Designed miniproteins, single chains, continued (2). Designs and how they scored, part 42

Each design is a single chain, and the fold is of that chain. pLDDT is the mean over its residues in the fold that is shown.

## One batch from the design tools (miniprotein)

Design m5433
Fold by ESMFold2-Fast:
Structure m5433 (fold): chain A 84 residues (1-84)
Amino acid sequence: LSSLSDEEFAAVVRRAAARVAALADRLAADPAVPASLAERLRAIADRLAAAAGQSREEQLAVLQEADAEARRLGAEIAAAVAAA
């Protein structure tokens, strides 16, 4: 990622935002997943989309934060589905 141009990096961040948004939509349709978890994933997508216009350093920081949040959220989603 650090070897990409600023334009290429912004494109990666925008694609990540779109993919996370699509996942949030799919989870929102799943009755086993609490709406709050789908909303949190949507918030991650919105944050990534907003970051695409920022500096490389800010985009990288948001991408790293989003990845960490998505990993934690994935564990909560798996637990919710197992409990449903």
Scores: mean pLDDT 79

Design m5434
Fold by ESMFold2-Fast:
Structure m5434 (fold): chain A 76 residues (1-76)
Amino acid sequence: SPEQRVKLDMEKGAIETALRTWHVLGTLSPEELRARAEAMLAKFRSRAAEDAVPQSLVDEAVAELRAFLGELVARL
């Protein structure tokens, strides 16, 4: 639904903000950043399942978040 998409986009944006903040602070190794990102992605999938978000939308958002993480790690 439109409401599910908006909520999913907001949660995705919060994860991107957290990852970008950790990258800018420079306190985490690439491995630590990846580990934290995967933990956040697991919680994201769990919340989306609770909200009955279509799996296709969840998979798309996770793929976009993983691409974003890859770009951040490449800059370290």
Scores: mean pLDDT 81

Design m5435
Fold by ESMFold2-Fast:
Structure m5435 (fold): chain A 85 residues (1-85)
Amino acid sequence: MEEELKEAQEKAEELLKNTPKELLEEVEKLVDDFIATVLTDLSEEQKEELKEIALGLAARYYAEGKDPLAIIKESLERLAEHYAK
């Protein structure tokens, strides 16, 4: 498990390094707006964890040649609809 976590962390750091900073900043802004409007009860630690997950996903999608901003935005919109029920 420790070895598996270390490999995942190293891969995530490499993907983030290869992702445009402007794209990462746009994703972070989307997550911040989502937290402020939908997930208002999260602790600071939970907010940071959600941002890290979103940035990691964005970096992975960018490496796959996808549009990470569109995918993350759509995922957050679907999550917001779920919480509105």
Scores: mean pLDDT 74

Design m5436
Fold by ESMFold2-Fast:
Structure m5436 (fold): chain A 81 residues (1-81)
Amino acid sequence: AAAEARAAAEGERIRALLQRGRELQAQGEKLLKEDLVKGAEAFQKGMELLGEAYEMAGDQAMAEYYREKGKKFLADALAAA
């Protein structure tokens, strides 16, 4: 059914966003040791992807948590740079 196909596609999208978000988080954490701003930018992009994944999964509280975490981290890094 069309609803089942949409649910399956949404599930694949959520999994892809979670994977990419975690990859960018890990990349950002490694970059922080060499370049605080570049590391924070990669970390923030990772947090945005995690936020999108949780929003698609219906967890608005977790989506907002990750988006705010990424924004705050980047803002703090820019202030410290």
Scores: mean pLDDT 83

Design m5437
Fold by ESMFold2-Fast:
Structure m5437 (fold): chain A 67 residues (1-67)
Amino acid sequence: MDEQALANLRASLLGLDKEQTVTAGELALRALGASEEFVREVTERLRAAPDVETAVEIAVEAVREVL
């Protein structure tokens, strides 16, 4: 179940631009009940990512840590 959810998230984010990926990652973490501190740390890492592919991997791994 978790692996399927992460695969669906990765596929959805890869169709977005970097700003949309940052926003989607932040919203996903908040929806999963992540702390505001964790959301902030991950969001900063997403903004610092050099490309969309790197941002997507950071978002997926952050969601995996919360699940």
Scores: mean pLDDT 78

Design m5438
Fold by ESMFold2-Fast:
Parts: C-alpha cells; structure tokens; sequence
Structure m5438 (fold): chain A 79 residues (1-79)
C-alpha cells in the first residue's frame, strides 16, 4: 500500500493548518471560505477536500485528509 513519507505528512499538516483556523483537527467549508483570499492554492485544495469529504457534509478530519492523500498516491502508483 502506498504511504506518505514523513516529509509529505509534515507538508500536508502545514497546509491543513492553513485551513484549520481554530486548530481542532477538522476543516469546515466556512474555514475554507475564510482563507480563500489568503491561501493561493485554495482552488486546488478545495478540489482535494471535496474528494476527501465523501459524505459532502463540509467537514474533513485530518485522518480523512491523510487517507485521501495516501489513496491518491496509491492510485497513481498502480499497485
């Protein structure tokens, strides 16, 4: 199974923190909207988070974000 390196996890955690404004470990849609003018990568991450949010409830946990990132990497590597 494809797995993120520690370096990639640190990078993703840093990026996740830009959207997780209160640091509770969950990104909400309101938090995404609040940072749209601050984070230049907003459109790309909006896409990523919408894919990670399977239920479409507008909430993505850190674990879901990591699982999705690992899944995308696994699909590209074609196990």
Amino acid sequence: MAELSEEEREELRKLFGKFDLDGDGVITREELLAVQDTVPEYPAYLRLLSEADRDGDGRVSWEEFLAYAEEVLQRKLAA
Scores: mean pLDDT 66

Design m5439
Fold by ESMFold2-Fast:
Structure m5439 (fold): chain A 75 residues (1-75)
Amino acid sequence: AAELLQKALDKLSQGDYAGAKEYVREAAEKSGDYEFGKLLIENIDKTEETGDDITLGVSQVGLASAITSERSKKR
């Protein structure tokens, strides 16, 4: 799950919003955290619609927090 979230963050940084959403969805399936995954996807969708730096930052922080949470569960 953490690897998929890292790939999602990489795709988001490249402007590949579709790829980022795909990796978030896969990570949510593996972790069972569908609600958090849905919120991350909604934030990515808003970033794509608005081009807003604040919304992009929120999406990046959300992904980083999810990566940290998944790594903590495996440690």
Scores: mean pLDDT 70

Design m5440
Fold by ESMFold2-Fast:
Structure m5440 (fold): chain A 70 residues (1-70)
Amino acid sequence: SKAEQAKLARFQTVAKMAIMALKERDEEKAKELEKLYKETLEDPSKLDEAFEKFKRVLEEEQAKALAEEE
């Protein structure tokens, strides 16, 4: 459906941002997120859990970047 397509598009954007942020800090953890991203695209039932995890990673990396600027 249109709502499912919009949700998937938002997930892809957030996941890409989180993976890119982590690649600068921890390449190994970034690879684990890339694996989760691929698995989520193959199994949409994992989307909600994966989305929450990617959001947390992005928020944590953004918070660390802000702390380093102070």
Scores: mean pLDDT 80

Design m5441
Fold by ESMFold2-Fast:
Structure m5441 (fold): chain A 58 residues (1-58)
Amino acid sequence: GAPEAEAALAQVRELAAQDAAGGAIAGSMLKREGEEAGDEAMRQAGLEAVRYAGGPPR
């Protein structure tokens, strides 16, 4: 659900700050788990995490 997705996103953002590649992998896994569970909020959180791991748009 949304609270779970927000908590996971916060952890992935912290990981991405220390290791961008690890953050991207974690975000991709979160997206997949959301898709398989049918949790749209978790899927969106995963997509946002991957975007943050890649840095701001250029």
Scores: mean pLDDT 69

Design m5442
Fold by ESMFold2-Fast:
Structure m5442 (fold): chain A 81 residues (1-81)
Amino acid sequence: SEALEKEMKEKGAEIQKMVKEVEEDGWKKEKVKELIEEMIRELRKFAKEAGKDKEVQEFLRKQVKELKEKEGIEISEEALE
């Protein structure tokens, strides 16, 4: 759906922006990780209600990979299950 595609794009951009901003503000990686995992859970809840959990899981796996490779932040796989 158009609404889900928009939400996925917005959440992906928000996660990347948050990582950069909070690291510059001196937040510890553990705190940044907790916030990202919370955002992932909220998006997963929305996706399950919309019947799009598989599509959102694929999107989130790509975002998690980028966060690890670009920012060095490892997101728990538990947040993706």
Scores: mean pLDDT 70

Design m5443
Fold by ESMFold2-Fast:
Parts: sequence; C-alpha cells; structure tokens
Structure m5443 (fold): chain A 69 residues (1-69)
Amino acid sequence: SATTQAVGLHEIEELREEIESLDIPEEVKKKALELLDQAREAVRQGDIATASELVRQAKELLEEAGFTL
C-alpha cells in the first residue's frame, strides 16, 4: 500500500507547519526545514530509511533548541 509513503509525506508536512509556526532562532528553523526537505526527497526516491533518519534528526534538533513536536 502507498500508505507508508503517504504517511511519511503527511508527517513531514505537519512538522514543516509546526516549525514554521514556532518562534525559534532562524538558524535552527532553516536547518530543521532543510532536513525535512531532504526527507521529502528521500520519500520521493523510495528511501524510507533515509527519510525516517532525516525526520528524526530534525526533531532532535528542535528538542535540543527546547521545543517538542
């Protein structure tokens, strides 16, 4: 089922919206959004493992900045 890819893209878009709505340092926001853009590309290539790792890195970056998603 295309559900795994659809779920992956949905999670990336939701994270992107959350990050864009956060009042966080511009450097942190740019890095997190860049990781999500890379994750989106990985999903398009069918590389779900890489996409999951990039999403995890984006969340970890935000947690280190004091924000939980």
Scores: mean pLDDT 75

Design m5444
Fold by ESMFold2-Fast:
Structure m5444 (fold): chain A 75 residues (1-75)
Amino acid sequence: SKKAQADKLYEEGKALAKQADAIIKAAGKLTPEAKELLEKAARLFDESSRLYGDSIDGGVSAIASAVLRTVLRRS
């Protein structure tokens, strides 16, 4: 279903963002590896949001993507 697909993409995005966060905390800065992981996570959250549509879950995924894009723009 669309919901199951969106849930899977959200969990994959969350896992990549967590990996990037661990790298950033260890390095004290946004490394190229962490940047790639955040870019991939943001794309997964965008796709998840699109599949969820106008739901609360879709809004949460969209906010998650926006947060990561803000981090990427500051670097």
Scores: mean pLDDT 87

Design m5445
Fold by ESMFold2-Fast:
Structure m5445 (fold): chain A 55 residues (1-55)
Amino acid sequence: SEEKIEEIKKQGEEEKERVLAWLERQGITDEEVREAALQQIEDDTKAKIEEEKKK
């Protein structure tokens, strides 16, 4: 449902914020590492949205 898709998007954005905060606490400031982590979360979010659309 549309409501579920919006929730998945929100959770994806919150996960990005958590991951960036975690990387900063670990002293990991490499841009390539940050981009790879964010891309993985985006890919996971898109996969969940596509799965929800099949219902």
Scores: mean pLDDT 81

Design m5446
Fold by ESMFold2-Fast:
Structure m5446 (fold): chain A 80 residues (1-80)
Amino acid sequence: SNEEAADEVKYHLAKASAYLTEEERKELQKYGQKAVEAVLKGNYEEAIEYLEKAKEYVKNEKAKEEIDKAIEVVKKYKEK
C-alpha cells in the first residue's frame, strides 16, 4: 500500500538523518516530506525525484546509502 511504502521511506530517511549536519537535516526534511506526500498520493516518480534532490544536499556516504534504500522502496512499490 502507499502507507506501507511511506513508512519504509520514513524509516530510511530517519536512519540517514543520524549521519547529517543540522543544515543537511533541514534539506532532507524538506524534500523528504515532499517525497512522502508524493508516495501517499501514488505519485511514485515524483517521490523518486524529491529523494534524488535530497541526496544532492547530503555529503555523508552512509546517509546517501540510506536515501538510495528509500528510492529502491519507492521503485519496488511503483512496480506493483
Scores: mean pLDDT 87

Design m5447
Fold by ESMFold2-Fast:
Structure m5447 (fold): chain A 71 residues (1-71)
Amino acid sequence: EEVEKAYEEGRRIARDLARGLVEMGFSPEEAADLAVAFVRAIASIDPNKDVAEATIKGAEEAAREFLEEAR
């Protein structure tokens, strides 16, 4: 299922990027915002809008979970 794979990939990229950015000294809020912005930029190139939207949704949900964990 391509949409499910895209969602999980968005989660994975955002989670890993946010963790790396925090290790580099960014705040959790900055890291989450940057991770979602990066995934959104990449997804915007995909001609399949359902896949692009699923990728972005995965990233947004992973970023929200990351911020809740940081509190």
Scores: mean pLDDT 83

Design m5448
Fold by ESMFold2-Fast:
Structure m5448 (fold): chain A 105 residues (1-105)
Amino acid sequence: EEEELKKAAEDYLTKKKPFLSEPRDLNTPISERFLRQLRLAMEIALRRAGYSDEAIEKFLAVFDALLKKGVHPLEAAMTAANLAELIDRGNPKAKARVDKLIAEA
């Protein structure tokens, strides 16, 4: 299970493939176990892919902030991953967006 989630997270970040267990619609409830494993798998995949500690920390902060705002976990993960990639590239607009999302959580 964790190996499957790690592979799905790696494929999402490197090959842009969807997760195998992705629900067909964003109204489908996600289990707390899946959410925890998704968060862990994304962190591990980003770290293995060579993302900076800053980008990984901002990914986790944005993911948690979006979940507090009621955003679906898969949408939150995709948004957080995209922002982490932009932060790693040094995009100041991505940093400003992250700070705003954290402040509003």
Scores: mean pLDDT 65

Design m5449
Fold by ESMFold2-Fast:
Structure m5449 (fold): chain A 90 residues (1-90)
Amino acid sequence: DPEEHLRRGEELLKTGDESLYDEALDHFIAAATDPKASAGVRIRALDLLVELHRRRPSERVEKTIRDIAFDPNQDPEVRAAALAALAALK
């Protein structure tokens, strides 16, 4: 369930415990890439991936956002959000 992945990842991130960041990352990637996720869930997951990358830079975050930004089968609103997120990583 992409909404449950989003919620669980946010709970982990809220702890501020860096040992939980990889688990939070896995949840946010799952929410952002689930084909059943709504555009809103995917966009929220992209925002949280950017936040996680600011705390600890991650090649997995950059790759995930780039793959979504340049996916021609993705919702245009989600692609636009991913392009903005990719710009925010630098």
Scores: mean pLDDT 85

Design m5450
Fold by ESMFold2-Fast:
Structure m5450 (fold): chain A 82 residues (1-82)
Amino acid sequence: ERERAVEEGERLLEEEAERARKRVEELVAKNADADAEKIEAALNMSEEEVRAFAGELILAEGRGEAEAAVQAWAEAKEEELK
């Protein structure tokens, strides 16, 4: 039962990361005219990076700055992938 509790905790962390990745992908697609390559880059982010970025996008969206935030992220990723 102890092992099952640990495994369930790991599964919940993986689900949280997957939800964060989907949130980032959705916001990128809506706000940045993201192509398949940019979406793929977002999906390959670490779980911590995806959660942090999703949080920043939610705050930016509340201020009406989501499009600018997503564009800045996309430009940074394009430079990183060169």
Scores: mean pLDDT 60

Design m5451
Fold by ESMFold2-Fast:
Structure m5451 (fold): chain A 68 residues (1-68)
Amino acid sequence: MDEVIARIERLGGFTLTPEAARLLLELLPSTSEGVVIAAALELRKLLPEGETTVTPAHVRALAERMAE
């Protein structure tokens, strides 16, 4: 579990709050390489310029994007 979050953080160049990490683990359809990479890239796109902290709001925005 923690290793998946650490990989997403390294790939995206950000850190997740504990609440964001928990929510992200619940919404991920799998922990495959493709899903982990896609989550990192999409979260990076949702962060404001210069922001390095992912909040639960960003994770919810990712879920909306995955549903669309």
Scores: mean pLDDT 77

Design m5452
Fold by ESMFold2-Fast:
Structure m5452 (fold): chain A 111 residues (1-111)
Amino acid sequence: MEELRRLLRRAKVLVEKIRDLINSHPRPTKEQIDEIKKIVEELIEVYRRAIELSTDPEIQALLEEGLKLAEETLKVLNDPNASVEEITRAVDEFAYKAEELIGKIRALLKA
């Protein structure tokens, strides 16, 4: 349980970093996009580890939803044909949904 809570705190920090980057850089450079990509890749690893530790089916389902969103966002970030506008839109939508999911998981862990 403590390790799962630690991973969720890490996930929250990573999502906040993504949000701060896109809010500070509405037209991100290639280097800034690569930084966001690295954070999303770390978040995917955090979700995978959290899923392995979760024994609650409701928490596991929310973690799997978060993992799917992160993987779909990474596909957009890795698409050489994606415009900066498409990337920023995908990352912004991801950050919003990820914050909501992490909030729900954290609420369930308190119950």
Scores: mean pLDDT 86

Design m5453
Fold by ESMFold2-Fast:
Structure m5453 (fold): chain A 85 residues (1-85)
Amino acid sequence: LAAELERRWLALIDAVASLPPEEQEELVRKARESYEEGLASGEASPLEEEAGRLLLRALEAAAAGDLERARELAREAARIAAEVL
């Protein structure tokens, strides 16, 4: 369900925003590594790749302090992910 996924990912954005900068950077780095590994597997659909890319950008925006953009990106990622899950 898109609404449940959106709620979960918005909670993740808020949690990331509350972390110390060092922990935010580590989380974003790990998320980027996971996304790149997913792309390298060649098994993800274009919609899965797009949802992952938007969620990664949302995490990067949250770490940069742009919570409005982070939440917008997370909502769009959840909408796309709900179409493939």
Scores: mean pLDDT 79

Design m5454
Fold by ESMFold2-Fast:
Structure m5454 (fold): chain A 61 residues (1-61)
Amino acid sequence: SVEERLEELEREFEERKEEFSEKQQAALTNLINLARQYLAEGDERQARLMIDLARHELREL
């Protein structure tokens, strides 16, 4: 589910948090927060997009 994908992303971010600059941490936190907000609004498509953008950011590092 989208919720499970978000929880997995949050866990991965927490485990790797020290690898990221303050700016990168802020950007990732913002994407995660947007995903949670879209999910709360029932917009699973936008939530999924925010998760994918955050995962892409993690892979670039």
Scores: mean pLDDT 83

Design m5455
Fold by ESMFold2-Fast:
Structure m5455 (fold): chain A 101 residues (1-101)
Amino acid sequence: SAAAEEERQRALDTARTLGAYLGLKGAAEEEIEEIATDPEKAEELGRELARKEGRTEDEELAAELMRRAAELHGETLREVALLVRNSSDEELREYSEELAK
């Protein structure tokens, strides 16, 4: 079903945004560049974020999402990371809530 695929894609996009918020807030510009250009580092970040949220069953899914973001959408991941670094907690929460709707 097209509707089921759209729902899945929306969930994955939300997970990417949440991952960037939790892992990249306060990251240095150099770390952002490494994550955006190094799929292995992006993958490790995904696993770490799943562990920090107590969602170890989603560790490999989070790793794959971050790896794909770096490989296929490195520029987008870099832009999201920079937005996270320069945004307040309230602004990021509002953005995440809008993406989830």
Scores: mean pLDDT 57

Design m5456
Fold by ESMFold2-Fast:
Structure m5456 (fold): chain A 78 residues (1-78)
Amino acid sequence: SLEELKEGIDVAIEELQKAIEYFKSDPRVPQSAIDKMQEILARLQQIRNETDLDKAIAELKALTGEAQALMKEIVDSL
């Protein structure tokens, strides 16, 4: 349901905020990766305000792919 999706997004937002603070403390992580994480966070917050479940799911699927690619980039930089 839309409510269950929003609960999942809320957890993802909290975890991403924690990850951003953690990676900001690591000098090996480039500022460009931090900036991309902030962009993903902003888009998650926008998706959370979506009232159409199918649209929210489609947007979240697209964003998840981008987040996975970024996480690989960050891990490879460590």
Scores: mean pLDDT 81

Design m5457
Fold by ESMFold2-Fast:
Structure m5457 (fold): chain A 69 residues (1-69)
Amino acid sequence: SKLEVRRAELTREAETLGREDLLKRLAELPNLDEAEQERVLDEVEAELTREILTEAVDKAIEKEEEEKK
């Protein structure tokens, strides 16, 4: 149940970011054992967190450059 909730949350994030590669990995989770599911969820979460942080930094830089005019 916890793995299912985590999968659903990460699936929403991956869909929002257009990460079809991560969506495919998440779709295969029901075919894996519990330990493999946790590993894949950890890897997907790390990838999504990295992308979100990169986009947040880029947007913050753009906003600062606009305010410095």
Scores: mean pLDDT 75

Design m5458
Fold by ESMFold2-Fast:
Structure m5458 (fold): chain A 86 residues (1-86)
Amino acid sequence: SKALEAYKALPPEQQAKLGELLREHRGETPTPELLEEMSKRTGVPKSLIRELFLEIEVLEGLALIAEALGMEELAEKYRREAEELL
């Protein structure tokens, strides 16, 4: 995804700080206030942080659907992709 590519293109220090905050807030719905705080702390645009939260939520949701359908390999793939953002 464009968001994942943009995340991986960030300087290592910014990527590490953002990854730590994404892990801390895993499973939370990002509020405008949280996005503003994360943007100020990391220097990463709020739009990219929001897209990354959505990407993680979509990947975790797809993993649950794949698991429910008995598609274990696909479920593991989506879980790994979500963990790669964290």
Scores: mean pLDDT 82

Design m5459
Fold by ESMFold2-Fast:
Formats: sequence, C-alpha cells, structure tokens
Structure m5459 (fold): chain A 102 residues (1-102)
Amino acid sequence: MRVAVIKSESVEENGKIIEKVEIYEDGKLVGKYTFVDDAENGASVGTTAEGQEAAKKLLDYLLKNADKIEVEGKGEYLSRSLLDALAAAREAGLEVSGELEA
C-alpha cells in the first residue's frame, strides 16, 4: 500500500495564506507544493487561481502515486485549495486520515 504523508506549514502575508506542503513516501521527500489563497485575519476565505493550480497538481500526484493519505501538520492557517484537493482525493476513493488544524 502506497502511503503519502503530507506535512504543511502556513503563514499569512498581505491578505494571502501561503501554505508550503511537503509530501513524503516511506520517509523520503517526494514533492513540494505551495498554495496561495485569499485570507482575512489569519483565515482562508477563498481560493486563488494559483491555489487552484497547486491543488490540481497535488491531486494528480496523489491519484497516481498514493492509496492512502496521512496528514501531519498544524496549519494555523488552512489553505482552502489544499482542503479542496484532500476532499477530492477522498471522493476519488483514497483514504485520508490525520489532523490538519484550522
């Protein structure tokens, strides 16, 4: 079974949430993605075109390379585009587990 571990770190800058995502398989770093979404007072309030493009690339990777996704990381600020990608992966039949804090 192919398990992808997602680690995230996020920051709010200039009304944007910038979330850096690292993907690990068997303890090895296999991918890095950056999500940029609209933010207000430390909360993601909408997706951007850049965030949607990053989400699509991540989803395409996960659907090709993973059977299960484990989310590890305390995102003080959650990217809506990342959440949408994880929801789409789950809807496509991947198991999604772990904590991604809002």
Scores: mean pLDDT 73

Design m5460
Fold by ESMFold2-Fast:
Formats: C-alpha cells, sequence, structure tokens
Structure m5460 (fold): chain A 73 residues (1-73)
C-alpha cells in the first residue's frame, strides 16, 4: 500500500473513471441534465475550458457556476 506515491493521482483517476461511467449511464437513461453535470465536473477536474465542451448543457453549467463565482467576489 502506497500513501504518497501516485495516491493523489490514483484517487483523481478513479474519480475521473467513475464520472465517465456516470456520464454514459445518464445518457443511456435519457438524463441529459445529469449527464451534463457530470461532464462539467469531469471537465473542471481536468482543467478543460468551457469552450472545449461540445455539450451545450455542460457548457451552460460551467457558465452558471462561473457567473455565481463572479457575483460572490
Amino acid sequence: HHHHMHHHMERLQRVIDYLKELIEKAKKAGKESQAAFYEYTLARLRGVKPEELKNPLAQEYFKKIEELKKKNS
């Protein structure tokens, strides 16, 4: 068991993989808003710009969160 070496990266990768599964399951279930939220969360964890998100619902979530951050500044 390793507590320091790659543990943080492994944890992040597991979250990424889990979110990818949730996105696929949500899309198959027709839960577009839920899929968009997971896509937004995944993009944020990976440092992806909202403009790189081709899903308009995920892009809308990104914009809404950024607007809320600006209003609370």
Scores: mean pLDDT 71

Design m5461
Fold by ESMFold2-Fast:
Structure m5461 (fold): chain A 73 residues (1-73)
Amino acid sequence: EEADIVLDVLKKYGIEASKETVEEALKRARELYPDDIRAFARAVVGDVLDKLGIKVDIETFEKISEEIEKALR
């Protein structure tokens, strides 16, 4: 499932999130970016990190977003 893919990618970077948080982020991202998978992936990562109060550098954010983009294609 999409949420489990996102959770697995986040876990590789030491980020623990609830499935509910990820599912809500996925739902919001689909409404905002239905036809742009790159923007979709970045929106999911940004929303989850914001909800958790976690700050990452730009390189880490881009790596996480790219992995999720590729996994959800």
Scores: mean pLDDT 85

Design m5462
Fold by ESMFold2-Fast:
Structure m5462 (fold): chain A 80 residues (1-80)
Amino acid sequence: SDEFRERVMRLALRREGGIPGLLSREAAAEVISEVTGLSRREALRILTELGAPDYLTFGQVADVAEALLRGDLEAARKAI
C-alpha cells in the first residue's frame, strides 16, 4: 500500500548514512525489522541469504519488506 511504502521511505531517510539515497545492509535490516516484525538479526540474515549488496536503495528496501510481508522470498530476491 502507499501508506506502507511511505512509512518505509520515512524510516529509510532517518537511517541514511554517508551515501545519499542508500542504506547499508545493517540499516536496511533495521528498517525491515520495524515494518515486518522480524528481529534485526533475522532481517539481516535474510538480506545476506538473498545476496543483498552492501548498500540498498530506499526503493529496494521497500520492495524487499513488502515481499517478506507476503512471504514471497522470490520477489524479495528479485528486488535486489
Scores: mean pLDDT 87

Design m5463
Fold by ESMFold2-Fast:
Structure m5463 (fold): chain A 68 residues (1-68)
Amino acid sequence: MPSLVERAVEMIKALVESTLAMRPDLSREQVLDIADRAIAYLAREERLSPEEVAEVRRRVTEYVEELV
């Protein structure tokens, strides 16, 4: 069973991929800003702990840095 962190990471990765497919003009900084706002929204809706939010942000940042 995937953890809340694992599920959140996969959801944000899917958002990043969809965003870049529609907007390939975006800079790394713009993509990270979109991801961070999505993480904040998801953290509120799913009631993620500060530790879980930090782990999601870390994994998403690493992923974006590999793509852009």
Scores: mean pLDDT 83

Design m5464
Fold by ESMFold2-Fast:
Structure m5464 (fold): chain A 104 residues (1-104)
Amino acid sequence: MTDEEIEKAKEEFEELVKAGELSEDEIALGEFTFTFETAYLKKKDLIYALYEAREVFLKAPAALQERLRAALIKALKAAGYSEKEAEEIVEKVLAGKSAEEIKK
């Protein structure tokens, strides 16, 4: 995705939210996705992107949080982390630890 494609999709998403066309789950998923993708494009760092999106994650419904956690672990494993490392990274980020603190 390009920065322009993400910004356009974000604007369209915000218009749908204002119109009341989206469910709470769809709103939470969209807010998480745009926050994460925008942060990832800035530094191309998954841990940084997770840290920037952490507050949106924590506000999401419990069922969506479980789905997002599984997707994040899968993404970290694809980036070369072990399953245990990926799980520890997600937990530390959600606890408020920055990418710099986690990589130390």
Scores: mean pLDDT 76

Design m5465
Fold by ESMFold2-Fast:
Structure m5465 (fold): chain A 85 residues (1-85)
Amino acid sequence: MEELIEEAKKAIAEAAAAGAKSLVASLQQDGKPLSDEVAEAILRAAREAGLRVIVVSPDPAALSERVRALADAVVSSLEAAREAL
């Protein structure tokens, strides 16, 4: 889990340095939801890098308040995430 956070932080920093302006995050690994702690760490890193954060979840209402507080938009599909960009 910590290794996943470090890899995500590195990828976010590299993407931002390359000119990325937004992160679209499904917050899933191996088809299962990430823990709130891991999700919060990844989304916080994206916000610190200056990226707009869009979270994709099949059940947006099931997301914790901590995760929602770090998202600029929460959507139920990847198609809706593209509209929120």
Scores: mean pLDDT 75

Design m5466
Fold by ESMFold2-Fast:
Structure m5466 (fold): chain A 88 residues (1-88)
Amino acid sequence: DRAAQVAAALDGLAQMRRDIEEMKREIESREEISKETLEAYRQGVERGRGELEQLRQAFADSPEVQAAVDEVERLLEELKKLIEEAEK
């Protein structure tokens, strides 16, 4: 049961990582990005931070989940910087 919960959390974190990397790629590709899309990405970053904090608390006993949360937090910070640069 706990092993299944850890596996589900890691799968969710892996999906978040893929989604963030896709958003970063879209911003970096110099595709036409609207202010509305950048605002949606910014709101996604804030929601993601909340979800990561919940996972950090729920899986405080899991080093694997903590490490994956740290990695996704780093990617969210990188995405936030790209959004701020694109909004300039």
Scores: mean pLDDT 83

Design m5467
Fold by ESMFold2-Fast:
Structure m5467 (fold): chain A 70 residues (1-70)
Amino acid sequence: SSLEESREELKERVRKILLELGMSEEEIEWILENEDKAEEAEEFLRKTIGEKLEERLREELERARERLAA
């Protein structure tokens, strides 16, 4: 069960980091779920996470500012 244990530990760490970043549970689950797919999909996901985080931060900040102003 070492593989399952290490995977669960990694998922827990990643989940906590993403939660701290303010990501939704759904987004976190999607990321973690896709980690189980082929290596190619995993690499693609890891690469796009940075871009998506940047986009989401930009959108969330803009939305927060607009809602705060409204």
Scores: mean pLDDT 62

Design m5468
Fold by ESMFold2-Fast:
Structure m5468 (fold): chain A 88 residues (1-88)
Amino acid sequence: DVAKLKSEGEKLIEIHQTLEQIGLNPDSIDGSSLPQEVIDEGANIHATGKKVAASKGEDEAIKVALALLKKPKEEGQELLKKAAELEA
């Protein structure tokens, strides 16, 4: 179902855009106003970054956090690409 692939891809891109807009600090995330998926993804990125900073330093933590932030965007774009190919 092409419509299902488009919907899923759009949701993943929206999660990425929202996280970019509000930043990656979970302490600044208002759970009452944001979708749970955005809160969960932001919390995961922050927790992973904090763990890497403690073990490998701040520069490596920033690199890992940026890679994790990029993941929903790449997954969303790939789903939209598949939808476009099926509709071709």
Scores: mean pLDDT 71

